# Ledger of designs, part 60: designed miniproteins, single chains

Each design is a single chain, and the fold is of that chain. pLDDT is the mean over its residues in the fold that is shown.

## One batch from the design tools (miniprotein)

Design m2204
Fold by ESMFold2-Fast:
Structure m2204 (fold): chain A 69 residues (1-69)
Amino acid sequence: MDKAKKVLEDSKKKADEILSNSKKKGDEITRKYGEKGKDLGAKVEADGKVKSAWIINKGDKEAKEILES
């Protein structure tokens, strides 16, 4: 029980960190490069969302395997 909960909590925290960091980095790129940076900033945020979703999905799968064992 505790191991599965920890995996889910760790995955969620890591996903939240990635989202927060990607948004911050995207905002910095947009601020530094202006209009030309908007595309790069948006791409960085989008990449962060994809990575965040992947981490959550991996954590869910690992937690399920722990619960089945």
Scores: mean pLDDT 80

Design m2205
Fold by ESMFold2-Fast:
Structure m2205 (fold): chain A 55 residues (1-55)
Amino acid sequence: LQEEIERLEKEFAALAAQMQAAAQAGDEAAFQAYLDRLIEVGGRIAELLQQLYDS
């Protein structure tokens, strides 16, 4: 669980950087795609954290 959370946190950081780059480029479609992915990954991290603390 902890290692999986750490991997997802790294992915979240990478997606956030790509979203920021898309925003700077004015690419609204890419920005929205990265934002949607960030929400998905963030939700997964929250779910795993809940499981970790329930264990």
Scores: mean pLDDT 81

Design m2207
Fold by ESMFold2-Fast:
Structure m2207 (fold): chain A 73 residues (1-73)
Amino acid sequence: MLSEEEKEKLKEQLEGAKEQAEKLLKEGKLSEEAYKKLIEALEKAKKALEEGDEEALLEALQEAQELIETEVK
């Protein structure tokens, strides 16, 4: 299970990632479709982090990373 320090750091990173996703959408670097998928992945990661579900957290983070790498132009 993640330490409290690691949870706090990840929570901050997830919040920052949501802000970046919205900025990319506003700048036209991310489609509305990709934005929705990215936000859903980040919300899943946040929920998993709050519930202490490391497996779900890693899956959601991997999904978000893949979306960033494939959908951001």
Scores: mean pLDDT 79

Design m2209
Fold by ESMFold2-Fast:
Structure m2209 (fold): chain A 60 residues (1-60)
Amino acid sequence: GRAAQMMMREGGASEEAARAVADAAGRGLPDEELQRLAKEAGINATGAEVRAVAAAGGEA
């Protein structure tokens, strides 16, 4: 969702990287994998946090 994208961009990730992580969260990937993807995108957030933000923002 848009909320997830905004929060991820504030963490310093590119828009494309933030979108990819938000999409993965929307697909229901486990928190461990989401945390890894977030870290690769330069976002220092837990997988659970990424998933919660994506769920609150709705699917894109």
Scores: mean pLDDT 68

Design m2210
Fold by ESMFold2-Fast:
Structure m2210 (fold): chain A 80 residues (1-80)
Amino acid sequence: MAEEALAAGRAGDPAAVEPLIRLLLEHPDAEVRRAAALALGQIGPNPAAVEPLRRAFREDPDDRVRRAAARALGQIGDGS
């Protein structure tokens, strides 16, 4: 499940946005949440991803996930 959404996100598939948002906000493994944030950045500009990425940047307990969310926000042109 997680690996499928991450692979689709890395391929730039916009259908992966909703599954990746769930992984980013809900998955217990920080590495999966980090990968989901990076994959959302790879999909590029997507309004649905902006608020979930901002939430992860503010609230995620893992600093690498927060950094990945900040990078993804930069890639999609928000938070510059």
Scores: mean pLDDT 78

Design m2211
Fold by ESMFold2-Fast:
Structure m2211 (fold): chain A 62 residues (1-62)
Amino acid sequence: MMSEEEKQLLLELVRKGVEMGRGQEVLAQLQAALNQAKSDPSTDQSLIDALEEALALAQKLL
């Protein structure tokens, strides 16, 4: 289960990646991670939610 602190760290890393000009790479990696998480029925919903929020943030920043 992903904690709120771990989610905030993920979001901060996404912001940093976009600021470094790696936004498209970040988007691709987050989409791949989200697809993998959704394909595994044992994946915690909190991880899926965090990845969806991170993907939305990356899209908003581009």
Scores: mean pLDDT 80

Design m2212
Fold by ESMFold2-Fast:
Structure m2212 (fold): chain A 69 residues (1-69)
Amino acid sequence: MEVRERVRELVRRFNEAISAGDFAAADAQIRELERLLEEAEKNGASQGDINLARAAIRSMRQQLALAKA
């Protein structure tokens, strides 16, 4: 399913934003992944894909908080 590819793309964009010090862009990638998760749940994505997206969101939020500290 395309969900894994989209998660990887958003994680890559997030890492690029963090490396550039663009915390607004980093936050935008988290919000986009949250929207992707909602759509994946509505479209009956596998529990593995849903769990992957949730884990990525949690990790990204923690990384952003640490980068801003």
Scores: mean pLDDT 85

Design m2213
Fold by ESMFold2-Fast:
Structure m2213 (fold): chain A 78 residues (1-78)
Amino acid sequence: SSDFDQAIELAAEGSRAYKEGNYEKAAELFTRAAELARQAGHNRLAAEMLRMASDAYEKLGNLEKAKELREEAERLEK
């Protein structure tokens, strides 16, 4: 679907931002990718994107947001 294709593109951009050390942009892009993946019914992909966003928030020192996103990812995989 169009939402799935957009999720993949945003995930690729997020990975690039993460590699460049732009963790704020990476977190935003992975969170948006997760939402589109979820809307497309791809819960496993959405969980993977939420874990990547969580890793980015850990790099930013926002441990509360990182924990929230990891817990959301776990719920999507149940």
Scores: mean pLDDT 89

Design m2214
Fold by ESMFold2-Fast:
Structure m2214 (fold): chain A 58 residues (1-58)
Amino acid sequence: MEEEVTSPADLARVLLRRIAEGEEDPALRKAFEQVLAHPDLTPEERAAIRAEYEALQA
């Protein structure tokens, strides 16, 4: 699809939720990184989501 209804920030949070729930799918981690690198994601949203991800990885 050329235009998606779901925002990159919303997608990143959904993927982060699944990772937090213990879904150890390599595709999930890759998709999360791809969404996090999306140019439409604001720097503030990206920083907040990365901080949550780092907390889960610690």
Scores: mean pLDDT 73

Design m2215
Fold by ESMFold2-Fast:
Structure m2215 (fold): chain A 82 residues (1-82)
Amino acid sequence: EEEELLKKAKESYEKGLQAFREGNYDEAIKYFEESIKLLEKLKNPDKQLLAESYGVLALAYRKKGDFEKAIEYEKKAMELLR
């Protein structure tokens, strides 16, 4: 179960990155949010991967002009690392 959650989280993250490169920020946000949701279900989530996921989610929100959400997710990413 834990291995399946991590696999699905990584797959969602990769799909989010693809959507982001295509300029489809709405789809990127959905995939990054799904990745984060799956990672947070793990007992010992990889803080680096979780922080990276929050970071790219913040970038996607910035691209949409939602600076308030971008700042909030940037803070979440920073808090996970230190």
Scores: mean pLDDT 85

Design m2216
Fold by ESMFold2-Fast:
Structure m2216 (fold): chain A 55 residues (1-55)
Amino acid sequence: MQKAKESALASLAGFSLDEETRKRFQEAIKNASNVEEVQKILAEAKEISKKLPAP
């Protein structure tokens, strides 16, 4: 699970997200209990970032 969290946090850093939203997703990923939860959180962050694809 450590690698999944690291990959998710790295992907999250590359997303075009509001500071507040990014912080919430970072917190959620760190608190995730399994890979499924990490992937779900990352998918939601990705959807939000699609509204503003450029960094």
Scores: mean pLDDT 75

Design m2217
Fold by ESMFold2-Fast:
Structure m2217 (fold): chain A 68 residues (1-68)
Amino acid sequence: NAEEYLEKGKELFKQGKYEEAVKYYQKAIELDPNYAEAWENLGLALLKLGKHDEGGQYLVKAQNLRAA
């Protein structure tokens, strides 16, 4: 489920495997597009990869989902 993909992504992120973490966060979002935590973690992982514009956009998406 979406939660399991989020947890796998977080574990990869802790290991410094940011590119792999992004893939699992994307899978979580595919299952639950309103999963604010998955969008937030995707944004943070992209910032770690130097993708500041894309990462920032996904952090804003997460904030908007939490505010709704």
Scores: mean pLDDT 87

Design m2218
Fold by ESMFold2-Fast:
Structure m2218 (fold): chain A 90 residues (1-90)
Amino acid sequence: AMTKETEAEIHIALGRMALAVGLPELAIRQFKKALELAGEENAEALNALGEALAAAGRLEEAAEYYRRALEIDPENELARENLARVEAAL
């Protein structure tokens, strides 16, 4: 049987695939599932959910998830860059 962490990684991969084919709402669902499985303290899942929300045009929500990712991993350069980008667009 897979661990919950492995299952969360699969949902992250599915969410990134959904983003690549222009389905941000499906990506949001997949990343939310990954976050449920990995727990709210998973910086990668929080950042990925922020990316999907930004792709859906939900910039204020995206910024909140990037901030949460940075609270967990302050050295996450991708989340920091993503946050700066969405804040510049607000």
Scores: mean pLDDT 83

Design m2219
Fold by ESMFold2-Fast:
Structure m2219 (fold): chain A 89 residues (1-89)
Amino acid sequence: KAEELLEKASELAQKLVDATDPEEVRRYGKELIEVVKELAKLPLTREQSIRLLADVMLILGAAFDSEDPEIREILLETAKEVAKILNEA
């Protein structure tokens, strides 16, 4: 179910952005990547694709605003991997 996975992706993106512990950021990022891999196998509507892109933009924004270089790196790597998966879909 695409809607359920999209909701989970948005929740994970928010947790990823709000996390202050690099280990938690890495864990949420890994979970988000797995959810996006599942979403990439599904036919998404334009609106659903925009929602997923908005989650990527949220993560990128958080990376640019992050004062912790380790968290910034994990956020950038996560956004890059999500974008790569979506491009390969």
Scores: mean pLDDT 84

Design m2220
Fold by ESMFold2-Fast:
Formats: C-alpha cells, sequence, structure tokens
Structure m2220 (fold): chain A 62 residues (1-62)
C-alpha cells in the first residue's frame, strides 16, 4: 500500500540521517541506494507524495 511505502521511505531516511551523523559513509551510501531503488518502483503520483513527506520530515529535523 502507499502508506507502507511512505513508512519504508521515512524509516530509510531516518537511518540515513543517523548514519550521516555517525560519519558512517558506507552505510549512508547503501541507504541512499535503497531510497533510490524504492523510488524507482513507484508511480509518478506515489513518488511525488512520498518525496513531499520525506522533505517535510528532513526539514523538521534540521
Amino acid sequence: SLEEKIEEGLRLLDELLEAQAAGDEEKARELVEKIRELFSKLSEEEAEIIERRLVAYAIERL
């Protein structure tokens, strides 16, 4: 479902932010690739919705 895809994207983003804060460049790279793979499997509509949610989440943590 779209909700499950949103939750997966948010989880991956949270792990990415933690890896970057820890200086774990290899793990951060792997997580970026997982996020990219997730988006490659989405429709244009799903990608737009999930992108907006991830951007909002990242902004709130800055």
Scores: mean pLDDT 85

Design m2221
Fold by ESMFold2-Fast:
Structure m2221 (fold): chain A 65 residues (1-65)
Amino acid sequence: MDEKIEALRRIADYLRAGDKEGAKKLIEELQKKGLLSEESAKKAIKYIEAGDYVGAMQTVAKGLM
């Protein structure tokens, strides 16, 4: 639980800083670790590319739970 919450905080911090590449890389790492599905990772990255950071965060949070 704590590791997943920490990952969400780090993604939020990257997005607040405007570091979309850092956020996308962390999402890809979560997928590689099996903590996030390929579908959820791709969907979250699409939201980031569209500038919908709320949609991205909701997608990651749902995928991790």
Scores: mean pLDDT 83

Design m2222
Fold by ESMFold2-Fast:
Structure m2222 (fold): chain A 67 residues (1-67)
Amino acid sequence: GLDGEIDETARIGDASTFRTLARHAESRGYPEAARLFREAARAMERGDVDEARRLLREGVRKYQEGS
């Protein structure tokens, strides 16, 4: 039901989790990863879970590339 869907969404992280990831990326000198994590947080805040997942994947990729 809806409660299960909300719980599943929480497992991918909420907006505050994505903002924390952005802060960590920025502190490590990865501004592109930080930007993408901030965009993922904004997508989550507007309820766009699919866009948030896409941006999170791109952010992780940039983080791994050191950018």
Scores: mean pLDDT 74

Design m2223
Fold by ESMFold2-Fast:
Order: structure tokens, then C-alpha cells, then sequence
Structure m2223 (fold): chain A 72 residues (1-72)
């Protein structure tokens, strides 16, 4: 799915930033969302992404919002 591929590109960027900033819990949620998307489970991915948004700020938040927008 083009929507899943677009969301995964945004999550890759968010994940890199989470590693660089030492945001371990945020990285775990991004990884869980990415796994769900690769399995085609958009509903589970959106649940993890919404949890990630509660912790995210700045550019990471922007990439997570773009991922959610691509899936909705």
C-alpha cells in the first residue's frame, strides 16, 4: 500500500531522531507501529502512534503526525 509505504518513510525519520535524542520509550513505540504496518495492521499501528504522540515533541512529533495523516 502506498499509504503504508509513505507512513513507514516518516517513521524511519522519526526513529532516527529518537535514537539520536536518546528517547528509548518513543523509539520502542515507533518500532511497534512500524512492525504493525509491515503486517498490514493499520489499527494497531495507529494505537502505537497515538501513544508516541503523547511523548513526542519537535521534529519527531511532526514526522509522527505525517505518518498518521498518511494512514487516515
Amino acid sequence: SAAIEEALRHLEKAGVLAVLEGKEELLELIQKASRALREGDVETALEYLRKALELAEGRIREYLEKAIEALE
Scores: mean pLDDT 90

Design m2224
Fold by ESMFold2-Fast:
Structure m2224 (fold): chain A 55 residues (1-55)
Amino acid sequence: SAEDAARAEFLKKTQEIIDEAQKLVEEGKMTREEALAYAMRKGKELFDEYDAKVA
């Protein structure tokens, strides 16, 4: 279903955000606190997009 596809995309993109944030910290391009703020912002945007698709 469209809802199942949207959920799968949401989970995949959530993992991509986490992976990118971890990589930036490991490369010294972000502090852990900056990476948390980044991940929270990107996660909120992604959740809002997901919610709009399944509402």
Scores: mean pLDDT 82

Design m2225
Fold by ESMFold2-Fast:
Structure m2225 (fold): chain A 65 residues (1-65)
Amino acid sequence: SLDEALAASRVDIDELIRWAEELVREGANPATVEAAAGILLAASDQPEALPEVREAIRRALEERE
């Protein structure tokens, strides 16, 4: 069904957060990681999750710097 196809296309927010945190800890540019996460969330129709990803990126950057 369409709902099942949409669910299969959705981003797992917890996995996206872990992905973003790891990239920032490994030295990735936080603005680039945030932009990439924003694109993925927009494509999966989950823009409301972006603030949570931003908080994770900020925390990882504080731990790195």
Scores: mean pLDDT 79

Design m2226
Fold by ESMFold2-Fast:
Structure m2226 (fold): chain A 88 residues (1-88)
Amino acid sequence: NAYKKAQEYIKKASELTDKAMELLKKDPNSKEAYRLLGEAFEYYAKAQELLGDKETAANSYRQAAIWYEKAGDTEKAEEMRKKAEELE
């Protein structure tokens, strides 16, 4: 069930975002928080792909790339950019 899997991914994205926000309250330059935001947008993008919203999925992968880049994870950032391009 694609809908059920998408809801699981959205829940995971929300949990990761909440954790990242708590870390950013303590350290606004937390690379761990930036990585968690990258993961959150990646899960949200996967959910939107399952729901057939390729435009929102592509935009979410681009957002994931920005946060992974800020976290210093250039490899993950490049992977996310490629996923966004494949959906366009």
Scores: mean pLDDT 90

Design m2227
Fold by ESMFold2-Fast:
Structure m2227 (fold): chain A 80 residues (1-80)
Amino acid sequence: SAEKEKILKKAEEKIEELVKKYVEKNPDLTPEEVEELLKLARSRVRELIDTKGVKEEEIEKVAEQSFNYAYGLLEAKKYG
């Protein structure tokens, strides 16, 4: 639906903001790591919206959860 697409777009924009802030605080990140973080976070937020149903007021929390999930996976790869 158009509303679901609108929610997805807003959540993806919030994830981009979160990644940008993280990159500003972590200048040693490679472009490849930044791209992987974005891909993982976007995939997770899409999955959550598709499986759980997300209201507009929940977008910020779901974006933050998706970012944290992606960050955890990236950290595991560095130390695994």
Scores: mean pLDDT 82

Design m2228
Fold by ESMFold2-Fast:
Structure m2228 (fold): chain A 73 residues (1-73)
Amino acid sequence: MEKELEELQRRAEEALKNRDVERLKEVIEKMIELQEKKNKESGLVPEEVLKEVSEKLRKEIEKLEEEVKALLE
């Protein structure tokens, strides 16, 4: 998961440099998918690890949503 998040972060940075709002939205959707996937793993993974991962994803999603708003203005 952390590796997948890192790949999505790299794609987000590339999209930001290109001011590509559509690509940023796609990255946000992929991050949301990762969050949902981790919620389904809740029975198999320690709660502390799930909290860290979910918080990290939430912060990244919020950050990218703010960047999309800035680009659309």
Scores: mean pLDDT 71

Design m2229
Fold by ESMFold2-Fast:
Structure m2229 (fold): chain A 56 residues (1-56)
Amino acid sequence: MSEEEIEKARRAAEAAGRAALAHGVDGEALFQRVLDLMLAGKYDEADRVGVRALLA
């Protein structure tokens, strides 16, 4: 489960990072939120935030 959680967070961070490059300010804000959650060890929340931001 820990490896799956980390992988989900890494995928969310990669997607957020690419969005930051493609969408500028909106993507940078998304990347920063995901990164903050990953640094706090909240990998599942990081993935969820990435999904929510994509849907919003």
Scores: mean pLDDT 68

Design m2230
Fold by ESMFold2-Fast:
Structure m2230 (fold): chain A 65 residues (1-65)
Amino acid sequence: VSKEVALSIEIVGEGIELGISAKVEFKDDTFILKVDMDDEEKVKRLIERAKEIAEKYGFKLKIEL
């Protein structure tokens, strides 16, 4: 399993736990997190988790709302 697949699984899992729909894309060394801004606090929490996960897998993080 690639780092991209492992990261995607973790992010989707965090989104499910928070009840947020999130999409992940990759470009070079960057992972792009696409999230609808309907619950500010949940989105904020997902972004913090995404930062930690990106660091773990060696990706830069870009957020698209």
Scores: mean pLDDT 78

Design m2231
Fold by ESMFold2-Fast:
Structure m2231 (fold): chain A 82 residues (1-82)
Amino acid sequence: ARPSLEELVERATRLLNEAEEAIKAGKLEEAEAKLREAERVLREMERLLRERGEPSLLELVRLLSVGGGVETVRTAIANKKA
């Protein structure tokens, strides 16, 4: 069965939280792996909304929120490497 948009949002949020904890622990390779997984989920969300046609404003807000989380974690990993 295909995951719902809600299931994808929950999965992305969990992965981003796990990436943040890995960053705090200094486990940058684990954080990068979790980030890549979250990026895959974000692409799945984008595909799902594109296939359904005109997304609602609330669905767009959910997509933007996950995308913002991905960008925030990516920046945090880069800052830890510096």
Scores: mean pLDDT 84

Design m2232
Fold by ESMFold2-Fast:
Structure m2232 (fold): chain A 60 residues (1-60)
Amino acid sequence: SEASEAAERGLELAKAAKDKEEALKAQNAAVRGYILGLESGDEEAAKKGQEAGLLAGEVL
């Protein structure tokens, strides 16, 4: 689903982020996955998006 894809992309980007610009891109993808997960009732995608966003925040 779009929610799962966005959340997974956010997590991959967050793990790979080495600077603020990369971390912001990761956070944008993570937030998209979180919101889409909430809208579609995909709890796993929503949780993954939230976790990815927190991880990206550690780099910021």
Scores: mean pLDDT 80

Design m2233
Fold by ESMFold2-Fast:
Structure m2233 (fold): chain A 93 residues (1-93)
Amino acid sequence: MEAEKIVEESKKLLEELLKEGKISQEDYDLAVKQLEKLLELVKEGKNKEINLLLLEGIKKVLEYLLKGDIEKAEEVDKETLEKLKPLVEELLK
């Protein structure tokens, strides 16, 4: 998926979570700022694979949180971290 579309869709999911009272205004503001920073890094080509994987993982977590499926949200978060480990290891060489 295109990074800009992922960020836009993630922002919509965050707006719905805020409306349902599942996250605070402070959580919303922080999450939006982080998504915009990750998008900037992808557009600049900096660690594009890692940052795109993070954006895709974040969107999936938000989708499951909105559905009330906390267990699946935690599973997706863990899977994203496991996928990041080999990519980070290559960068540290």
Scores: mean pLDDT 76

Design m2235
Fold by ESMFold2-Fast:
Structure m2235 (fold): chain A 73 residues (1-73)
Amino acid sequence: SLPTVEQEEIIRKAAQAAMDAVRAGKSPEEAINLAIETAKKYAEEKGFSEDQKNEIIKLAERAARAVVNDVLA
């Protein structure tokens, strides 16, 4: 499993990417995709396993969706 510190960093980076995308006028789906891309690059840089990369992508998607849903509410 991912360490708590790494989970927090991924959530932070994904949320930031989603917020920046929404602020720039991107669609909800574009914002989520940008957050996932950001998380994938982070996972590659850190050398995480495939299982960890899958967990990272899911965390990033959830964080991005939360940001998008909050802005659209």
Scores: mean pLDDT 82

Design m2236
Fold by ESMFold2-Fast:
Structure m2236 (fold): chain A 97 residues (1-97)
Amino acid sequence: GSINDYLKSIKPEDAVEYYKQAIELHPTSAAAWNNLGNALKQLNRLEEAVEAYKQAIELDPSFAEAWNNLGNALKELNRLEEAIEAYNQAIELNPNN
């Protein structure tokens, strides 16, 4: 199954531990950092989710999904100006949506 299927099949705390271990083995995987952010967001650990999404973006600045996910987490934290900047980057990278 995909990593997202695995994330949905286990507790979010176990998913966080899984992705942290995956990152220890492959620290340059932007996808692993984005998936860690998603698991942290499900646990309402929003500041940690923001940091994970920022790591994904640092590794792959063209990762439109990570920019959009960053915007969503920042919006939930009421960091609205930063959320708008993240959404604008996602739109620039994927202008059809």
Scores: mean pLDDT 85

Design m2237
Fold by ESMFold2-Fast:
Structure m2237 (fold): chain A 58 residues (1-58)
Amino acid sequence: SLTEEIQRVVNDPRLTEEEKKALVMELLGKTVEEIAKFLNISPERVRELIERARARLA
């Protein structure tokens, strides 16, 4: 379930807090542009954070 995926991300000690925030917002259906505005970073940085988070979880 979505709740279980979010809990896995939040509780994974390998992920940074920024990586957790970006990936959780993506799982909640936010666009890269919405996440970038919320975190006050570039869309490019959001994509990097999500890619790193997913790589560490693989």
Scores: mean pLDDT 87

Design m2238
Fold by ESMFold2-Fast:
Structure m2238 (fold): chain A 64 residues (1-64)
Amino acid sequence: TYTWTPEEIEREIAAVKQAPAKADEMAALARSLGDTETADNYELARKSAPAMIKALEAELEKLR
């Protein structure tokens, strides 16, 4: 959005970039505990992260 500063977008990108690694860790833990539903939910979150990063990077480029 036009209300975001470049610094805010950069922070959001950093957070989303960390999310896949955390989601993979949590999915592995859930699988080890036999919680397939929770593991599947983390896998879905991980798969959406690249699209979010690309959208945020495009917004950041517009504000540079």
Scores: mean pLDDT 74

Design m2239
Fold by ESMFold2-Fast:
Structure m2239 (fold): chain A 71 residues (1-71)
Amino acid sequence: MKKKVEELVKKAEELFERIRASTDPEEAQRLYAELKKIGEEIVKLDPSLKEKVDEMLREAARHKAALIRRA
């Protein structure tokens, strides 16, 4: 169980960094959808990570919104 949560957290962090580096609104939107899905799985397996996941999703959503606003 621990190993699976650690792998999902690492994948979420990688997706978050890709969103932050993205300059394409469509790519950012697709990556955000993947991050949200993985975040939901992380919270289901370990509810104590909910605040961390919610913060990551809020930051990613802000970046995505900024890219869409410029397009």
Scores: mean pLDDT 81

Design m2240
Fold by ESMFold2-Fast:
Parts: C-alpha cells; structure tokens; sequence
Structure m2240 (fold): chain A 80 residues (1-80)
C-alpha cells in the first residue's frame, strides 16, 4: 500500500509500506516525512501499540491521504 502525505508547501509525497509493516516502522517513516523526531516517533508508536492499534489499521486510516499538519497533530496528541 501507499500512503500519500500532502506537505505544508502543497507537494505530495508517497510512502510505500507493506501490509505487514509494524506500527513502529510505519510511525517512524511517517514521522520522518513530517519532521517529527525519531525519539518522539518511537514514543508515539509505543502509545499506539499499548492501545492495540495494528499497522494494518493505521494504513487503512491513512489510505485516502493525510496532510502533514493533521499527521503532526495526531502524533502530538498521542504524546499527551
């Protein structure tokens, strides 16, 4: 699957992921794309894993595309 992220400048990037991609691997890839630190991305992945969210569920959630701004907000909310 491919996740499309619309960056702050209006450009679109495509992140290729496998259906068996882990939550940690997915969150690290998405976080890097939107300027989240590796440390914060690892913390987000831990929070999501503790809540029982799977990588497949995250891919499904982002399948229609997401803005970098919205993705950062989702990750920041997971850290609170």
Amino acid sequence: PIIKITLDDGSVIEIEVSEDTSVKELVLKLGKAVGISEEDAEKVAEVLEKSGITGKELIEHFKEGITASNLRTIFENALE
Scores: mean pLDDT 81

Design m2241
Fold by ESMFold2-Fast:
Structure m2241 (fold): chain A 56 residues (1-56)
Amino acid sequence: MKAVATKDVTADTPSVLKLKKGDEVEVLKETSSSAQVRTADGKVGLVGVDELEFIE
């Protein structure tokens, strides 16, 4: 599943990915509050679900 960042995501912890608004990511796993995603660069980490817009 693909998603797009709706705003800039700042890494507050080592497990959180740094994203820019409009960045496309692949969602690997989803919970009610967070998603494990992979960036186009192949980096994997956590992002808040509220910071993503899920697309097909």
Scores: mean pLDDT 74

Design m2242
Fold by ESMFold2-Fast:
Structure m2242 (fold): chain A 77 residues (1-77)
Amino acid sequence: SELIEKAVEEAKEAVKYYAKAEEAKKAGDEEAAAEYYKKAAEKAARAGKLLEEAGEPEEAVERVEKAVEEALEEAKK
């Protein structure tokens, strides 16, 4: 389903923004951290909406969770 693929893409972007937020927070840039957290939340919300629309929540959630794990590893590079 294209909806599942889009949900995976949005979830990966959410993880990347979350990683940037954590890095900014550790660097003492609280303003940048807040902006990245907001972007992460927006992308996560989009992913959730797409998963809900796809109507196959269990399989779709598992695919998104795996994509999030992979994106967390990539975000460290």
Scores: mean pLDDT 77

